Designed miniproteins, single chains. Designs and how they scored, part 87

Each design is a single chain, and the fold is of that chain. pLDDT is the mean over its residues in the fold that is shown.

## One batch from the design tools (miniprotein)

Design m3198
Fold by ESMFold2-Fast:
Structure m3198 (fold): chain A 72 residues (1-72)
Amino acid sequence: MDVEKLIKLLSDPDPEVRVLAAAQLGQIGDKRAIEPLIKALSDPDERVRQAAKKALEKIGGKEAEEALASLP
């Protein structure tokens, strides 16, 4: 499973595809996904935003923690 391909899928027109991409990036735990997932926290689809939040919680790291702390 390719992290770069999953990052591209976070920009897919289908929200279902974006949810799956965020969930898989969280399971992989690669830090390259942190910035793309932070952008996904602003996705128009609530389910994508929730998946991105969970993925960032799983990956961790300074940038992810700062982004999650900034959520209302």
Scores: mean pLDDT 81

Design m3199
Fold by ESMFold2-Fast:
Structure m3199 (fold): chain A 85 residues (1-85)
Amino acid sequence: SSMEKKAEELSKEGLKLLFSDPDDEEKVKKGLELFEEALKINPDHLATRLALVALLESYLEYKREKLSEELIKKIEELLEKYGKI
């Protein structure tokens, strides 16, 4: 469907932005906003949820010390809301 395609495109753009400079907090925030918009459009889209979970778990594992407390909280909220597959 057109909504599925839009959700996939938003998650793909979010992923690209996050991998362009993962040490830039503003780019990380923008990438997470794009993933959240994708999931607001189609909250049951398994591929988007799996990509988000893998990415956020990677951030907490390898970059937790570089993340602000606000960003860590946002990541934990997204994992709680969408991470149960």
Scores: mean pLDDT 76

Design m3200
Fold by ESMFold2-Fast:
Structure m3200 (fold): chain A 78 residues (1-78)
Amino acid sequence: MIEELERRLEELRRRAEEALAAGDREALWEAEVELTLLIMELQSLLLDKSLSEEEKERVRRLLEEAAELARRLAEALA
């Protein structure tokens, strides 16, 4: 369900922002792993032929947001 994935991304963003503020490297690594799994699940949904074009566009938007968060986490961990 796309709404569940939207909630997961928002929760992950919250946790990532908290970890960035605290300098918590372990929490940042955990967030990166969970984000990678979420991205894989979103990519899998784009292959689902039962999704409407509007739903696919929502998934693509979530992928874009997830990719941006992934870039920020990778930069912080470098």
Scores: mean pLDDT 82

Design m3201
Fold by ESMFold2-Fast:
Structure m3201 (fold): chain A 69 residues (1-69)
Amino acid sequence: NKAKEYFEKGIKYYQEGKFEEAIELFKKAIALDPNFSKAYEELGILYAYLGKYEEAEEYFKKAKELDPS
């Protein structure tokens, strides 16, 4: 699944401190799989880390809507 491959590469870039590249990869994962709850969650975490709390909240909200557990 290419969406999962983009997600896993995004996690690796996030761990390397490549936040802009990680965001790009998570957005590519979501473009291929709009129901990819974990990709929205990781975008929320990254935007919060960058101080973009309004964007972070919207991504967390979307993640919860897709996976309410």
Scores: mean pLDDT 85

Design m3202
Fold by ESMFold2-Fast:
Structure m3202 (fold): chain A 88 residues (1-88)
Amino acid sequence: MAEELLEKAREAYKKGNYDEAIKLFEQAVKENPDLVEAYLMLAQIYYDRGEYKKALEWAKKALEVNPDDERIRLFYEYLEELYKEKGE
């Protein structure tokens, strides 16, 4: 189920249906809280919407799942710098 939710969420995101994508990604992490990809996609959606604080919160959750993942850390650092420059 979590994998199916993840795929449907990606489809919604590609179509610009952010509210649907958010709902589906949130359902995916409820079924499998180790789905780092879903946390990263939630961060990306909030970034796309200009909600940088929420983007940082979801990226932080991804980093909590994989604290030693350099790719996630770099993405988090990028969002943190962006939030400092642009605010909410």
Scores: mean pLDDT 82

Design m3203
Fold by ESMFold2-Fast:
Structure m3203 (fold): chain A 62 residues (1-62)
Amino acid sequence: MTFPDSSWLDLPEEKQKEYSLKWLMQNGGFRNLEEALKKGEELGLPKELVEEYWEQGQRGIR
């Protein structure tokens, strides 16, 4: 899985972090919610947002 390295760089820093986390969660970057929460905390994202993205990814993993 390849990280998009230009189209998202025009976003504010916080949105870039959010986009990166969401992309990883939707593309199987994390095995479980615990790993996703840890990464979200490292990026300074609220746990509620990380949990929401995890639930979206788990609905069909797609």
Scores: mean pLDDT 67

Design m3204
Fold by ESMFold2-Fast:
Structure m3204 (fold): chain A 64 residues (1-64)
Amino acid sequence: PPDPGPLTRLIAQMRDAAKNGDVKKVKELAEQAKELLEREGADQHTRDNVEAIAKDYIEEAEKL
């Protein structure tokens, strides 16, 4: 299948890190996603949505 793109890959990696309880790794991946969105000139709605996803994964990692 075609590569889903770098943002989708980072989100998948955040999910896997969250399942492992690796809060530090989720935060590192969230920062990489922010940098990617800044480089791509993503709109505020897209940035807000990705930030919400990252926050949810951080909260899930912290619950473990």
Scores: mean pLDDT 80

Design m3205
Fold by ESMFold2-Fast:
Structure m3205 (fold): chain A 76 residues (1-76)
Amino acid sequence: SKKDELIEIAEQVLKTLEKHKASREAIVNALRAIRDKAAELGVEIPGFDEALEKARTASPEEAIRIFKELVEKMKK
């Protein structure tokens, strides 16, 4: 499904961000890219706007946690 495609993309992006110990700015930019891809695919991401707002002021570690929680919510 388009939702499964988005989840696979998000998981791969998340893995890359963790591997490279990405900055908060890189994590926030990745979240924005996932939002744009979701719109392209016609997939709704529950709680995305709230997650993005939290990530903007979070530590890199907290931003990664927020991204992980968002991906897990998409799987439900």
Scores: mean pLDDT 85

Design m3206
Fold by ESMFold2-Fast:
Structure m3206 (fold): chain A 124 residues (1-124)
Amino acid sequence: VSEEEKELFREILEKIIDYFDLETITGISRETFIDYYLSLIEEGADPRRLVAGVLRSVADIILETPLEDFPTNTEKGKEVKKAVEEKGKEEVAKLLYEAAERVLKAESMEEVKEILDELLEKLK
């Protein structure tokens, strides 16, 4: 994996962590999350498979988390809770699973970023 692909991968992970407020939901720090996934790339993991795995994990977290347990002390947490309340957990999870499948078929990390940006627009 090139240094440019690693940088794009980091930006993609940061967008996912920030949008879904994963630090608050999981209790795992942004730095720990990023370092862990970058270490997997250094070990030869496919960054597309890692992004797809993260999106699927977010979908599973959304399905398993009661609405009352969604964070409301941050603006991003409020946005995610509102999206789930307005669209339903199953619809939000479906959009995430569909994005994960598209990411697995992406030919570049630039395409993965485009897929993520499209996903985030659909969640508004």
Scores: mean pLDDT 81

Design m3207
Fold by ESMFold2-Fast:
Parts: structure tokens; C-alpha cells; sequence
Structure m3207 (fold): chain A 56 residues (1-56)
């Protein structure tokens, strides 16, 4: 969704990284599950799954 994409982009900008880099870091380096990613971004697990497919 546009709102979930905006939240991811805002978090990435705050950290000085691209959204793709942030998703890869959280999933591949930190080992976060889709549920943990959803909780961290304040989005649904289904939306987190779509963002991982779109950006990871």
C-alpha cells in the first residue's frame, strides 16, 4: 500500500539508506521475521510480506 511504502521510505531516509537497503538489512542481517518487520513499521504482516517481495 502507499501508506506502508511511505512509512518504509521515511524510516530509510531517517537512517540515510535506500528502502531496499533497509529491508535487506532488517531481513537478511538482523533476521527479522515478517511479523517483526510489520510490528516495527506499524503495518500488517500481509503488507510486510509484499514490501519484502517488492524491495528485497
Amino acid sequence: SAAARAKLEAAARALGVSPTELVRYLVEVQGLSQRELAEGLGISVATASRLVREYG
Scores: mean pLDDT 77

Design m3208
Fold by ESMFold2-Fast:
Structure m3208 (fold): chain A 102 residues (1-102)
Amino acid sequence: NIEEELKKLENEIRLKALEPAMEKIDQIMRNTPEEVEPEEVEKLLEKLREEAEKYNDERLKNLVELASGVSGSATYALLQSALVVIEADREVAKELEKLKNK
C-alpha cells in the first residue's frame, strides 16, 4: 500500500510538470516568428549542449548535432521545446528527490 501510494505521488508529480511543459511547447510552436536570428539559434544550441553534457543525455547530444548548421523558425521552435522538456525533467527529479528525503 505504501509503495502504491508512493508510485501514485510520483506519477502526480510527473503529470503536474508535463502539463505546463506541453502548454509551453504548444505556445512555442504557434508563436515562433518566421524570421529568427542565427545568434538566437546558437544560444539555444549552447544551452542544450551544456545540459546534455551536465546530465549525460545522449538524446540531447544527438539533437544538438542534428540541429547544428540548420537555421530557421522550425529549428528555433524545436530547440526551445527541447529546453522546456529538460526544465520539466529537472523539476520532476527535484520534486522526487524531496519526496524521498522526506
Scores: mean pLDDT 74

Design m3209
Fold by ESMFold2-Fast:
Structure m3209 (fold): chain A 65 residues (1-65)
Amino acid sequence: KLSKEELEIEIELSFHLMAARVYELAGDYAGAAEHYRKAAEVAAKIDPELAKELLARAEELEKKA
């Protein structure tokens, strides 16, 4: 079972992923990229592979913004 700190990290990750998805669907690529970068920063503490994928997604969206 996750520690309290790990649970807080999971909640923050989920929030930023949801926000990134909403901005992306709205066509706000700058907003989406910002939230993917924040999600990657949070994810790096628990899942470095996921963090790399999220950072790559943010970089792709920044090129469109």
Scores: mean pLDDT 82

Design m3210
Fold by ESMFold2-Fast:
Structure m3210 (fold): chain A 66 residues (1-66)
Amino acid sequence: IELSPEAQELKEKYLKKITEAVKAGDYDKANELAQELYRELSRLVSPEDAAQVATQVLSEAIKEAE
């Protein structure tokens, strides 16, 4: 996935927040944050790329929290 520096910074920011939410067992918040990331990214990249990145970040956060 090709990301601009702005999109990469956004991805890293939300990965941290989502990982903390998952570690806390707050899956509602993790989902909300993933949706926010998707909305923010969809302004910078295609909706398809934004969805893929948001999904990958959520998956990485879940793996990191294990």
Scores: mean pLDDT 80

Design m3211
Fold by ESMFold2-Fast:
Structure m3211 (fold): chain A 72 residues (1-72)
Amino acid sequence: MEEEIEKGIEEIRKLKEELEKKNKEAGFQAGVTEGMGLIAAGVGKVTGDLEFGLEQVKKQLEQIKELKEKYG
């Protein structure tokens, strides 16, 4: 589960870097999405609710993919 959270965060990071190269606004929005994913992962680790952390990271990953579609 922690490994899945880590993979989700890494995917978000890669998509953020791609969006930042295309448009500053898209990059900013992607950065917010990455930050929210990192916060959710941290909360899951601290509280022991890894299911919550994973669910939120997946949600942020979906949002950043939608940003890529919108700005691609």
Scores: mean pLDDT 78

Design m3212
Fold by ESMFold2-Fast:
Structure m3212 (fold): chain A 61 residues (1-61)
Amino acid sequence: AADLAQLSAAEKHIRAALEAYRNGDEETARQHVREAAKHLGLTDEQAEWIEAQVRASAAAA
């Protein structure tokens, strides 16, 4: 089971990534997605999938 502290940290990084994408800072956004993926114990491939979802979510807002 995932630690609640790790889930909370990942959530904060995803929020920061959404903000960075909306500001046009794709490099910072990708770094935040990678940090969230590390907290969740995800692979690089899974992190890339999450990055695509976060970017799509930011564009749809």
Scores: mean pLDDT 80

Design m3213
Fold by ESMFold2-Fast:
Structure m3213 (fold): chain A 67 residues (1-67)
Amino acid sequence: SKEKAKKALESAIKSLEEGNLPAAEAGLREVQKFPEVKEEAEKALEALRKGDYETALKHLKKALEKL
């Protein structure tokens, strides 16, 4: 549901902003299960793995705005 996707996105954003990288990656994998935000979550995860945390946050916030 959109509500579950929103909660998963908010959790991933919070973990990333707090610098909890393992929790942020786990949250992004959860977000990828939702078709509505999957593409943005995949881009955020790719950015996170490259160490580009600013770009990862931008994709997560864009996904949240789409809901």
Scores: mean pLDDT 83

Design m3214
Fold by ESMFold2-Fast:
Structure m3214 (fold): chain A 62 residues (1-62)
Amino acid sequence: SRRQGIALAVREGGLSEEVAERAWEMAEAGASVDEIAEYLVREGGLSRKVAEGVARLFVAGI
């Protein structure tokens, strides 16, 4: 769910709530894993590998 995905990204990914919410909005709008991962690297400061993991979870709708 949106709430669980955002909470997981903030707690385990070290993302701000605002960045995590924007990444979730991108997933809901049909953005690819690569597009979301690039956003998370640029705005969230995540490594590419961690960003790809978060992006896959958001696209899966957890």
Scores: mean pLDDT 79

Design m3215
Fold by ESMFold2-Fast:
Parts: sequence; C-alpha cells; structure tokens
Structure m3215 (fold): chain A 68 residues (1-68)
Amino acid sequence: MMRIDLTGETEAGILTIARVAAHEARLHNDPEFGEEALRLLEEKMRERGVSEEVIRRVVEAMREVLAA
C-alpha cells in the first residue's frame, strides 16, 4: 500500500495525491479499481493513526478526481 504523510498537508497537496491515484485508475481502464484503492488507502491511514479529518479530506479529494 502507498505510504503517504498527510500531516500538515495543504489542500493542494491532497489534490495532487488524488490526481496520482486517479491517473493510476485510468491507466488500468477501470474506474472501479480506483474506488477500491481509495477504500484501502482510507483503511491504511486509520491503521497508522491518521486523524479522521485528514482521512475525510483525502477521500473527498480523490473521489472528486475519480468522478471527473
């Protein structure tokens, strides 16, 4: 799983991470793959003790990019 330091990340930083994940999903020509990767990322962030507020922001940013 991807290791991401989101402590203190700005909205711009979160959006950049979301774009990378969305690009990977598009590369596989399977948008549903991106949704699964998003869920796994969320779970791993919780496992590492990342705050729920940061997790929510990352998930929202990635979901918006994947939906576009």
Scores: mean pLDDT 61

Design m3216
Fold by ESMFold2-Fast:
Structure m3216 (fold): chain A 94 residues (1-94)
Amino acid sequence: GPIKETVTFDLAAGSSQSYTFTAPKSGTLRVILTSADQDVNVQVYVNGVLKAEKTLKVGDFITAKVEKGDVVTITVTPVDKSKSGKVTLELILY
């Protein structure tokens, strides 16, 4: 079945934050922006290679293909570099 995880970032103004995990299975990773006070740029790196990038609004998502054992890094950057705030992502690996 799908593996689900919720990740929350406390973003400082002008700063990106990253979440890294090892893919427990092969499949399609969906990263959904579930809560934020602003749009955020999301980058998905697989084994250090940028595989997907999208500016997300709340309710929007980005996908990337992963294989079991891949090191996946999700980097979140606020679009408004003058604003700080809490950002919540839902990660679903199908």
Scores: mean pLDDT 89

Design m3217
Fold by ESMFold2-Fast:
Structure m3217 (fold): chain A 56 residues (1-56)
Amino acid sequence: VDELVEELARLLGTSVENARTAVELALEDPDLMLALVEKYAGPEAARMLERAVRAA
């Protein structure tokens, strides 16, 4: 999980703490969070978020 969260942080251009918060929010509403990340950070970031959520 930590390695996926670190890579997500790099793709989002943010801190590991913010990326971890994104994973937690995606666990509550995956469809909304994946759509937002894809829209604002692109499909690679959305795929990484999906992988991190599955690993959590």
Scores: mean pLDDT 79

Design m3218
Fold by ESMFold2-Fast:
Structure m3218 (fold): chain A 69 residues (1-69)
Amino acid sequence: DEKALLERLKKLAEQGDPEAQYELGLVYAMEKDYESAEEWFTKAEELGHPRAKLNLNFVKNNKKNAEAA
């Protein structure tokens, strides 16, 4: 159940788990919800997640292009 997996990730991310915040950011980025993806990747990067900064830069660039459309 993909919905149950997403709810679990949200709870863990809200508890400050940087891996869950990163995974939640990936889910939103895949759905092209770059605004929510940026928020969660930013939180994960602030907590020191090693991959979050690269993905944050990617979604910021895609959000900028989407806003221009």
Scores: mean pLDDT 78

Design m3219
Fold by ESMFold2-Fast:
Order: sequence, then C-alpha cells, then structure tokens
Structure m3219 (fold): chain A 78 residues (1-78)
Amino acid sequence: SAMELAIEAVRLAEEAVEYAKKGEIDKAQELIKRAEELVRKARELAKTVQDPYEREAIEALIKKAEELIRKAKELIEE
C-alpha cells in the first residue's frame, strides 16, 4: 500500500542519515536511492487513495522522507 511504502521510505531515509553521519557514504547512497524509489512509488499509489485523511497522512510521511533524504545528502557532501 502507499502507506506501507511511505513508512518504509521514512525508515530507509532515517538509516541513510545515520550512515551519512558515520561517514559510510556508500551505504548512505544506497539507502537514499531506495528511499527515493519508495517515495516515487508511494506518491503514485497515493493518487488512488480515496480517503482524504489517509492521503494526507501518506503525504506527510512522504514529506518527512524527502526532508530526511535531503539531510542525508547534505551530510554526505560534508
């Protein structure tokens, strides 16, 4: 489901931030790519979600994942 994909995207993005902080750039990059793919899939599936409250929750998780992905990318560049 879109919800499950969005939750998993957040989890992978959080792990990417932690690996980036530790200087494990290759691991962080792999997790970023996986999180970005899950965000893309979650966004596509969210278009089919009829419940506005569920759709809003999915969009909030997608935004959280995107922010964490951005954070991980910034840490890799340092």
Scores: mean pLDDT 86

Design m3220
Fold by ESMFold2-Fast:
Structure m3220 (fold): chain A 74 residues (1-74)
Amino acid sequence: MEEVEKEAEELIEELEKEKEKADADTQRVIDLAIRMIEHVMKDESLSEEEKRKSIEAIKKWYEEEVAKRKAAAE
């Protein structure tokens, strides 16, 4: 049941590592993703299933934003 907390922690650690290698624009996207994850995890009104779904949505949004920025840079 606390699996979602571990998933969030692991994703934040991964994003922080990616931030060290990222350009300024990507660093802003990563920082926003981390803040969104932290906000979801602190929301006591959300069930664990809703938190997990929100974290998966944040991860997908982050991946799409990074891909979109790479495409725009071509």
Scores: mean pLDDT 79

Design m3221
Fold by ESMFold2-Fast:
Structure m3221 (fold): chain A 69 residues (1-69)
Amino acid sequence: KAEELIKEGEKLYEQGKYEEAAELFKKAIELDPENARAWVNLGKALAELGKIEEGLRYLGEAIRLIGDA
């Protein structure tokens, strides 16, 4: 379930395992593309990996989803 993937990804993120966290957040988005939390967390993980432009794009999608919800 998307919520379980997000929780596990958040735990990996707190451990500094940003690549592993990003993969779980991507899977959460595939299961539930309307889940703004997954988009926010993926953007944050990508920023930690130095992929700032990609991270900003995912954060922008999260803002769109929150505004529509």
Scores: mean pLDDT 83

Design m3223
Fold by ESMFold2-Fast:
Structure m3223 (fold): chain A 68 residues (1-68)
Amino acid sequence: MDKLIEELVEKTVEEMKERLNLSEEEAEEVREKLLRLAREDPDKFTEIVTKFITGKLTKEEFLALLKE
């Protein structure tokens, strides 16, 4: 995996944990799913991260998108 993507995922998960009030278990699940998306579907990964950064993503919406 690209180290820059790993660092981006770690930073994004930490911010999500604070903004969306994720538990440690939820944060780890999100981290694993984002790393998988970055490998398997980079376009979807970029879309999800961008929606979160722009403040348009709720916790429930984010988790639902990761399951698809």
Scores: mean pLDDT 74

Design m3224
Fold by ESMFold2-Fast:
Structure m3224 (fold): chain A 59 residues (1-59)
Amino acid sequence: MVLARAVKDYTAKTPDELTIKKGEILEVLEVVDSEHVLVRSLATGKEGIVPGSVLEAYG
C-alpha cells in the first residue's frame, strides 16, 4: 500500500476531486500525472482526485 500525507487543506473544485484536511493519511490508488492523483482517505473511505502538490510521501 502506497501512503501519502496531506501537507495542507484542499477543497474539491470538481465532482471528481476529493476534499482533504492537512495531516490526513491517504492511500495512493493511481498517479495519473503530477497534478491528478487518485487517492482514498483512510479516515473517511472516500476516493477522489487531488493535486500531487498537496501530498507528501508517508512511511
Scores: mean pLDDT 84

Design m3225
Fold by ESMFold2-Fast:
Structure m3225 (fold): chain A 79 residues (1-79)
Amino acid sequence: SLLEKYQELAKKTEEAIKAGKLEEAKKYTKEAIKAVAEGLLEKLKTSPLATPEMIAEAERALEDEVRDEIIEEYLKELE
């Protein structure tokens, strides 16, 4: 399931942080955010109430969430 995939990636992120491998932690964090966001976007696309504008905004938000600057900001919150 999407939740199980997220939990696996979250565990890998935590293990990378504990090992001091911040670049690997960034990679797994980005993959986890992308997996959840893509799952939610697909659900939105199947909704009869979703407008093209809502879908476009969600796709844009997904692109913004996986930018390196945003991932680095999330990882700094864990310090």
Scores: mean pLDDT 70

Design m3226
Fold by ESMFold2-Fast:
Structure m3226 (fold): chain A 82 residues (1-82)
Amino acid sequence: MEEEARRAVEEAYELYKKDRVEGFRKVARFVVESSREEVEYFAREMAKLSKEDKDLLEAAALFTERVGFEKESEYLRKALEE
């Protein structure tokens, strides 16, 4: 679970660097298709990898909020503020 979430974040970030829309799509799909526990690990790993590129982190925060993962969305929004 943790390893899969970490790989999903790494894959989304690599896609984002090549194509922003594909990166956002990968994040959205993971959030919609994953369990709460998977999204929790995803949020922690996303916060680490997206420090230089806040757009991807903001997209993750928006998608988690939209799906109803409020705690994970708050965590990501805090990462956006340092």
Scores: mean pLDDT 78

Design m3227
Fold by ESMFold2-Fast:
Structure m3227 (fold): chain A 100 residues (1-100)
Amino acid sequence: MKPTVQEVLDAVSEVIRKAKEKGLPKELLTALRRFAGLVTLYIDKNNGVIPDELRERILEFTRKILEAIDAGRYDEALKIVNEAIEFLQKEGIGIPVGVP
């Protein structure tokens, strides 16, 4: 299945919504907001285009984060969020403009 950009944005928004409702630790909320901001920035910088593999990977991270939150494993959720941030930075946002 090919996820849409809107499905990615909706999935990221849902994670933040559930995190706020559950009153998660500030560190986890800050990491989640950073993750959401990086996804939004990537979409903006690439004129709303996300490669299929990158969309699938973001959705996979989002699902794993939600599962960890639902299980009450906040340390695991924080690790997954940090891995997702590192992945996004490596794939686009963390690479200097003009590097091939």
Scores: mean pLDDT 74

Design m3228
Fold by ESMFold2-Fast:
Structure m3228 (fold): chain A 99 residues (1-99)
Amino acid sequence: EKVEEFRKKADEEFKKLNEELTQVIREIDAYAEKYLSPEEIRETTLKVTALALRAIGNLLDGYIKALKYVEEGNYDKAVEAFEQGLKEAKRDIEELKKL
C-alpha cells in the first residue's frame, strides 16, 4: 500500500543523507586534523555541529509533516512535505561542503 511505499522511500532517503553527512564530516575532520590549529578546530567543530543538526532537523521536520498528511490520507502532500525537508537538508549539506 502507499504508506509502505512512502516508508521505504523515506528509509532510503534518510540512509543516503546519513551516508553523505558522515562522508562530508569525515573529510572535514581529516582536513582539520592535518591543517588547522586547536582554536580553528574548535570553531570548525561548532560550525559543523550546527549545520549537521540543522540538516537533520530539516529532514525530521519534513518527515513529521509527511506523517501527518499520511494520517489524513493525503499521500501527495506527504511526499511534497518530505521532499521539501530533504531539499532544505541538502542545502545545509552543501553549506557544510564549503567549510
Scores: mean pLDDT 81

Design m3229
Fold by ESMFold2-Fast:
Structure m3229 (fold): chain A 70 residues (1-70)
Amino acid sequence: SKAEEIEEEALKKIEEAFKTLSPQEALGKSLEIVRETAEKLLKLSEDDARKFAERVQKLLDAFVAKQLAA
């Protein structure tokens, strides 16, 4: 669906930010991407926006856990 395409594109951009930027800059950029993507998804479906937020939270939790373990 269109919502799934928007979600996948946003997640790819977030992962790319963590590969190319410093952790602090990547987090800042990721929050901007999340805000813009959530606004687009809310126009299509509140449920899709919620699922996206949950997926992003798990992704960010994994990055933070990895950073704290280092």
Scores: mean pLDDT 77

Design m3230
Fold by ESMFold2-Fast:
Structure m3230 (fold): chain A 111 residues (1-111)
Amino acid sequence: AEELRERGEELFEKGKKEPAGSELALNNYLFAAADYAEAGDYEKAVEVLDEAAARFADNPAYKARALLMKARILREAGDEEEAERALEEAVAAAAGTPEEAAVREAAAALR
């Protein structure tokens, strides 16, 4: 757990330093959140994903990916109502984009 938390912290810091429009920045946030969640630190995992969703507000596909992971982690934590809100936000973020169908399918699979 400690080693996963340390790697998650390192990845989160790397994500913050990457350009906001880079997929590398998104991937660093997603890996950081996964590491925190695996360590049982769901609160920190959600914080990382909220920061990612805010940072990628102008990139619907990246924002939707961050919100889908947030929903998955919230369900693992037992926070079903917040998970559903994250799924709704992910679908809304992808609305009118080429990613809409894939995001709707992913959201349905998590319900």
Scores: mean pLDDT 84

Design m3231
Fold by ESMFold2-Fast:
Structure m3231 (fold): chain A 74 residues (1-74)
Amino acid sequence: MPSLQEVLNEIGRRIKEVFDAMPKDTPMEEIRKAAEEVVEEVRKEYNVPESVEFEVHVFLDRNGNRQVLLIARE
């Protein structure tokens, strides 16, 4: 199994690619849903233990760019 940090890095990378592909007028609720779907896909692909929980926080930075904060808990 990859390290938890490697899993977090891969989730963050894929979320950024998805965000860059979404129209700029996409509602924040849709953006959050897309981020959560990426977490579930990576979790399943890497067989991440059920004891590990991921928190996804989606926000706009000071420049209006879509950003994500990922927290993992065991």
Scores: mean pLDDT 80

Design m3232
Fold by ESMFold2-Fast:
Structure m3232 (fold): chain A 103 residues (1-103)
Amino acid sequence: AEEVVKTVKKLIDEGKYLEADLIAHTAIRQYLKEGKYDEAIKLAEGVLKIDPENVHYLVLLGEAYYKKGDYDKAIEWYKKALSLNPNNERAKKLLKEVEDIKK
């Protein structure tokens, strides 16, 4: 995760935002698929240190916590994503799913 974060930061610093997003998104999705939730969290947090208001990575961070079983953290991150973009359909759907599980 740390090496991927450094690669993503370098690409962002070079203005290669499309390449940075493709690498980070692909790596996070692969970690989530493999059950490597802590690696997904670390990479998403690393991207968010560079771009704190990136709604896409706030949702991915929430999804990693949700899959890890940390429902309170998942709710927190989905709500933060929705505070920045109220129309994010994935964040709305996943927030409702995790709130329904917690009840």
Scores: mean pLDDT 81

Design m3233
Fold by ESMFold2-Fast:
Structure m3233 (fold): chain A 92 residues (1-92)
Amino acid sequence: SITLSIAIVLQLIGLRLDGAEITIEVEGDTVIITANNLNAAQIATMRAIAKQLEELGAEVEVEVEGDKVIITASGLNPDTLELLRLLAEELK
């Protein structure tokens, strides 16, 4: 769903506006989203984003290291990949 992909992008932007450090890397059909400087509520938001990526058909791995969350999502559709690539460029 393009609506769900847009919701993911907006959640990532919201986290950054609330002080999270976010980087996004796109490698083929795989996206790596790294968020750092997270509080407990923001970690929960990252976990929700991971679940939403799974709902979009991606194979998702989540790693939590203190205040850092790494989401690796593979097999994403081209529309979602393009939205996340555009966000990655904006975050540079």
Scores: mean pLDDT 87

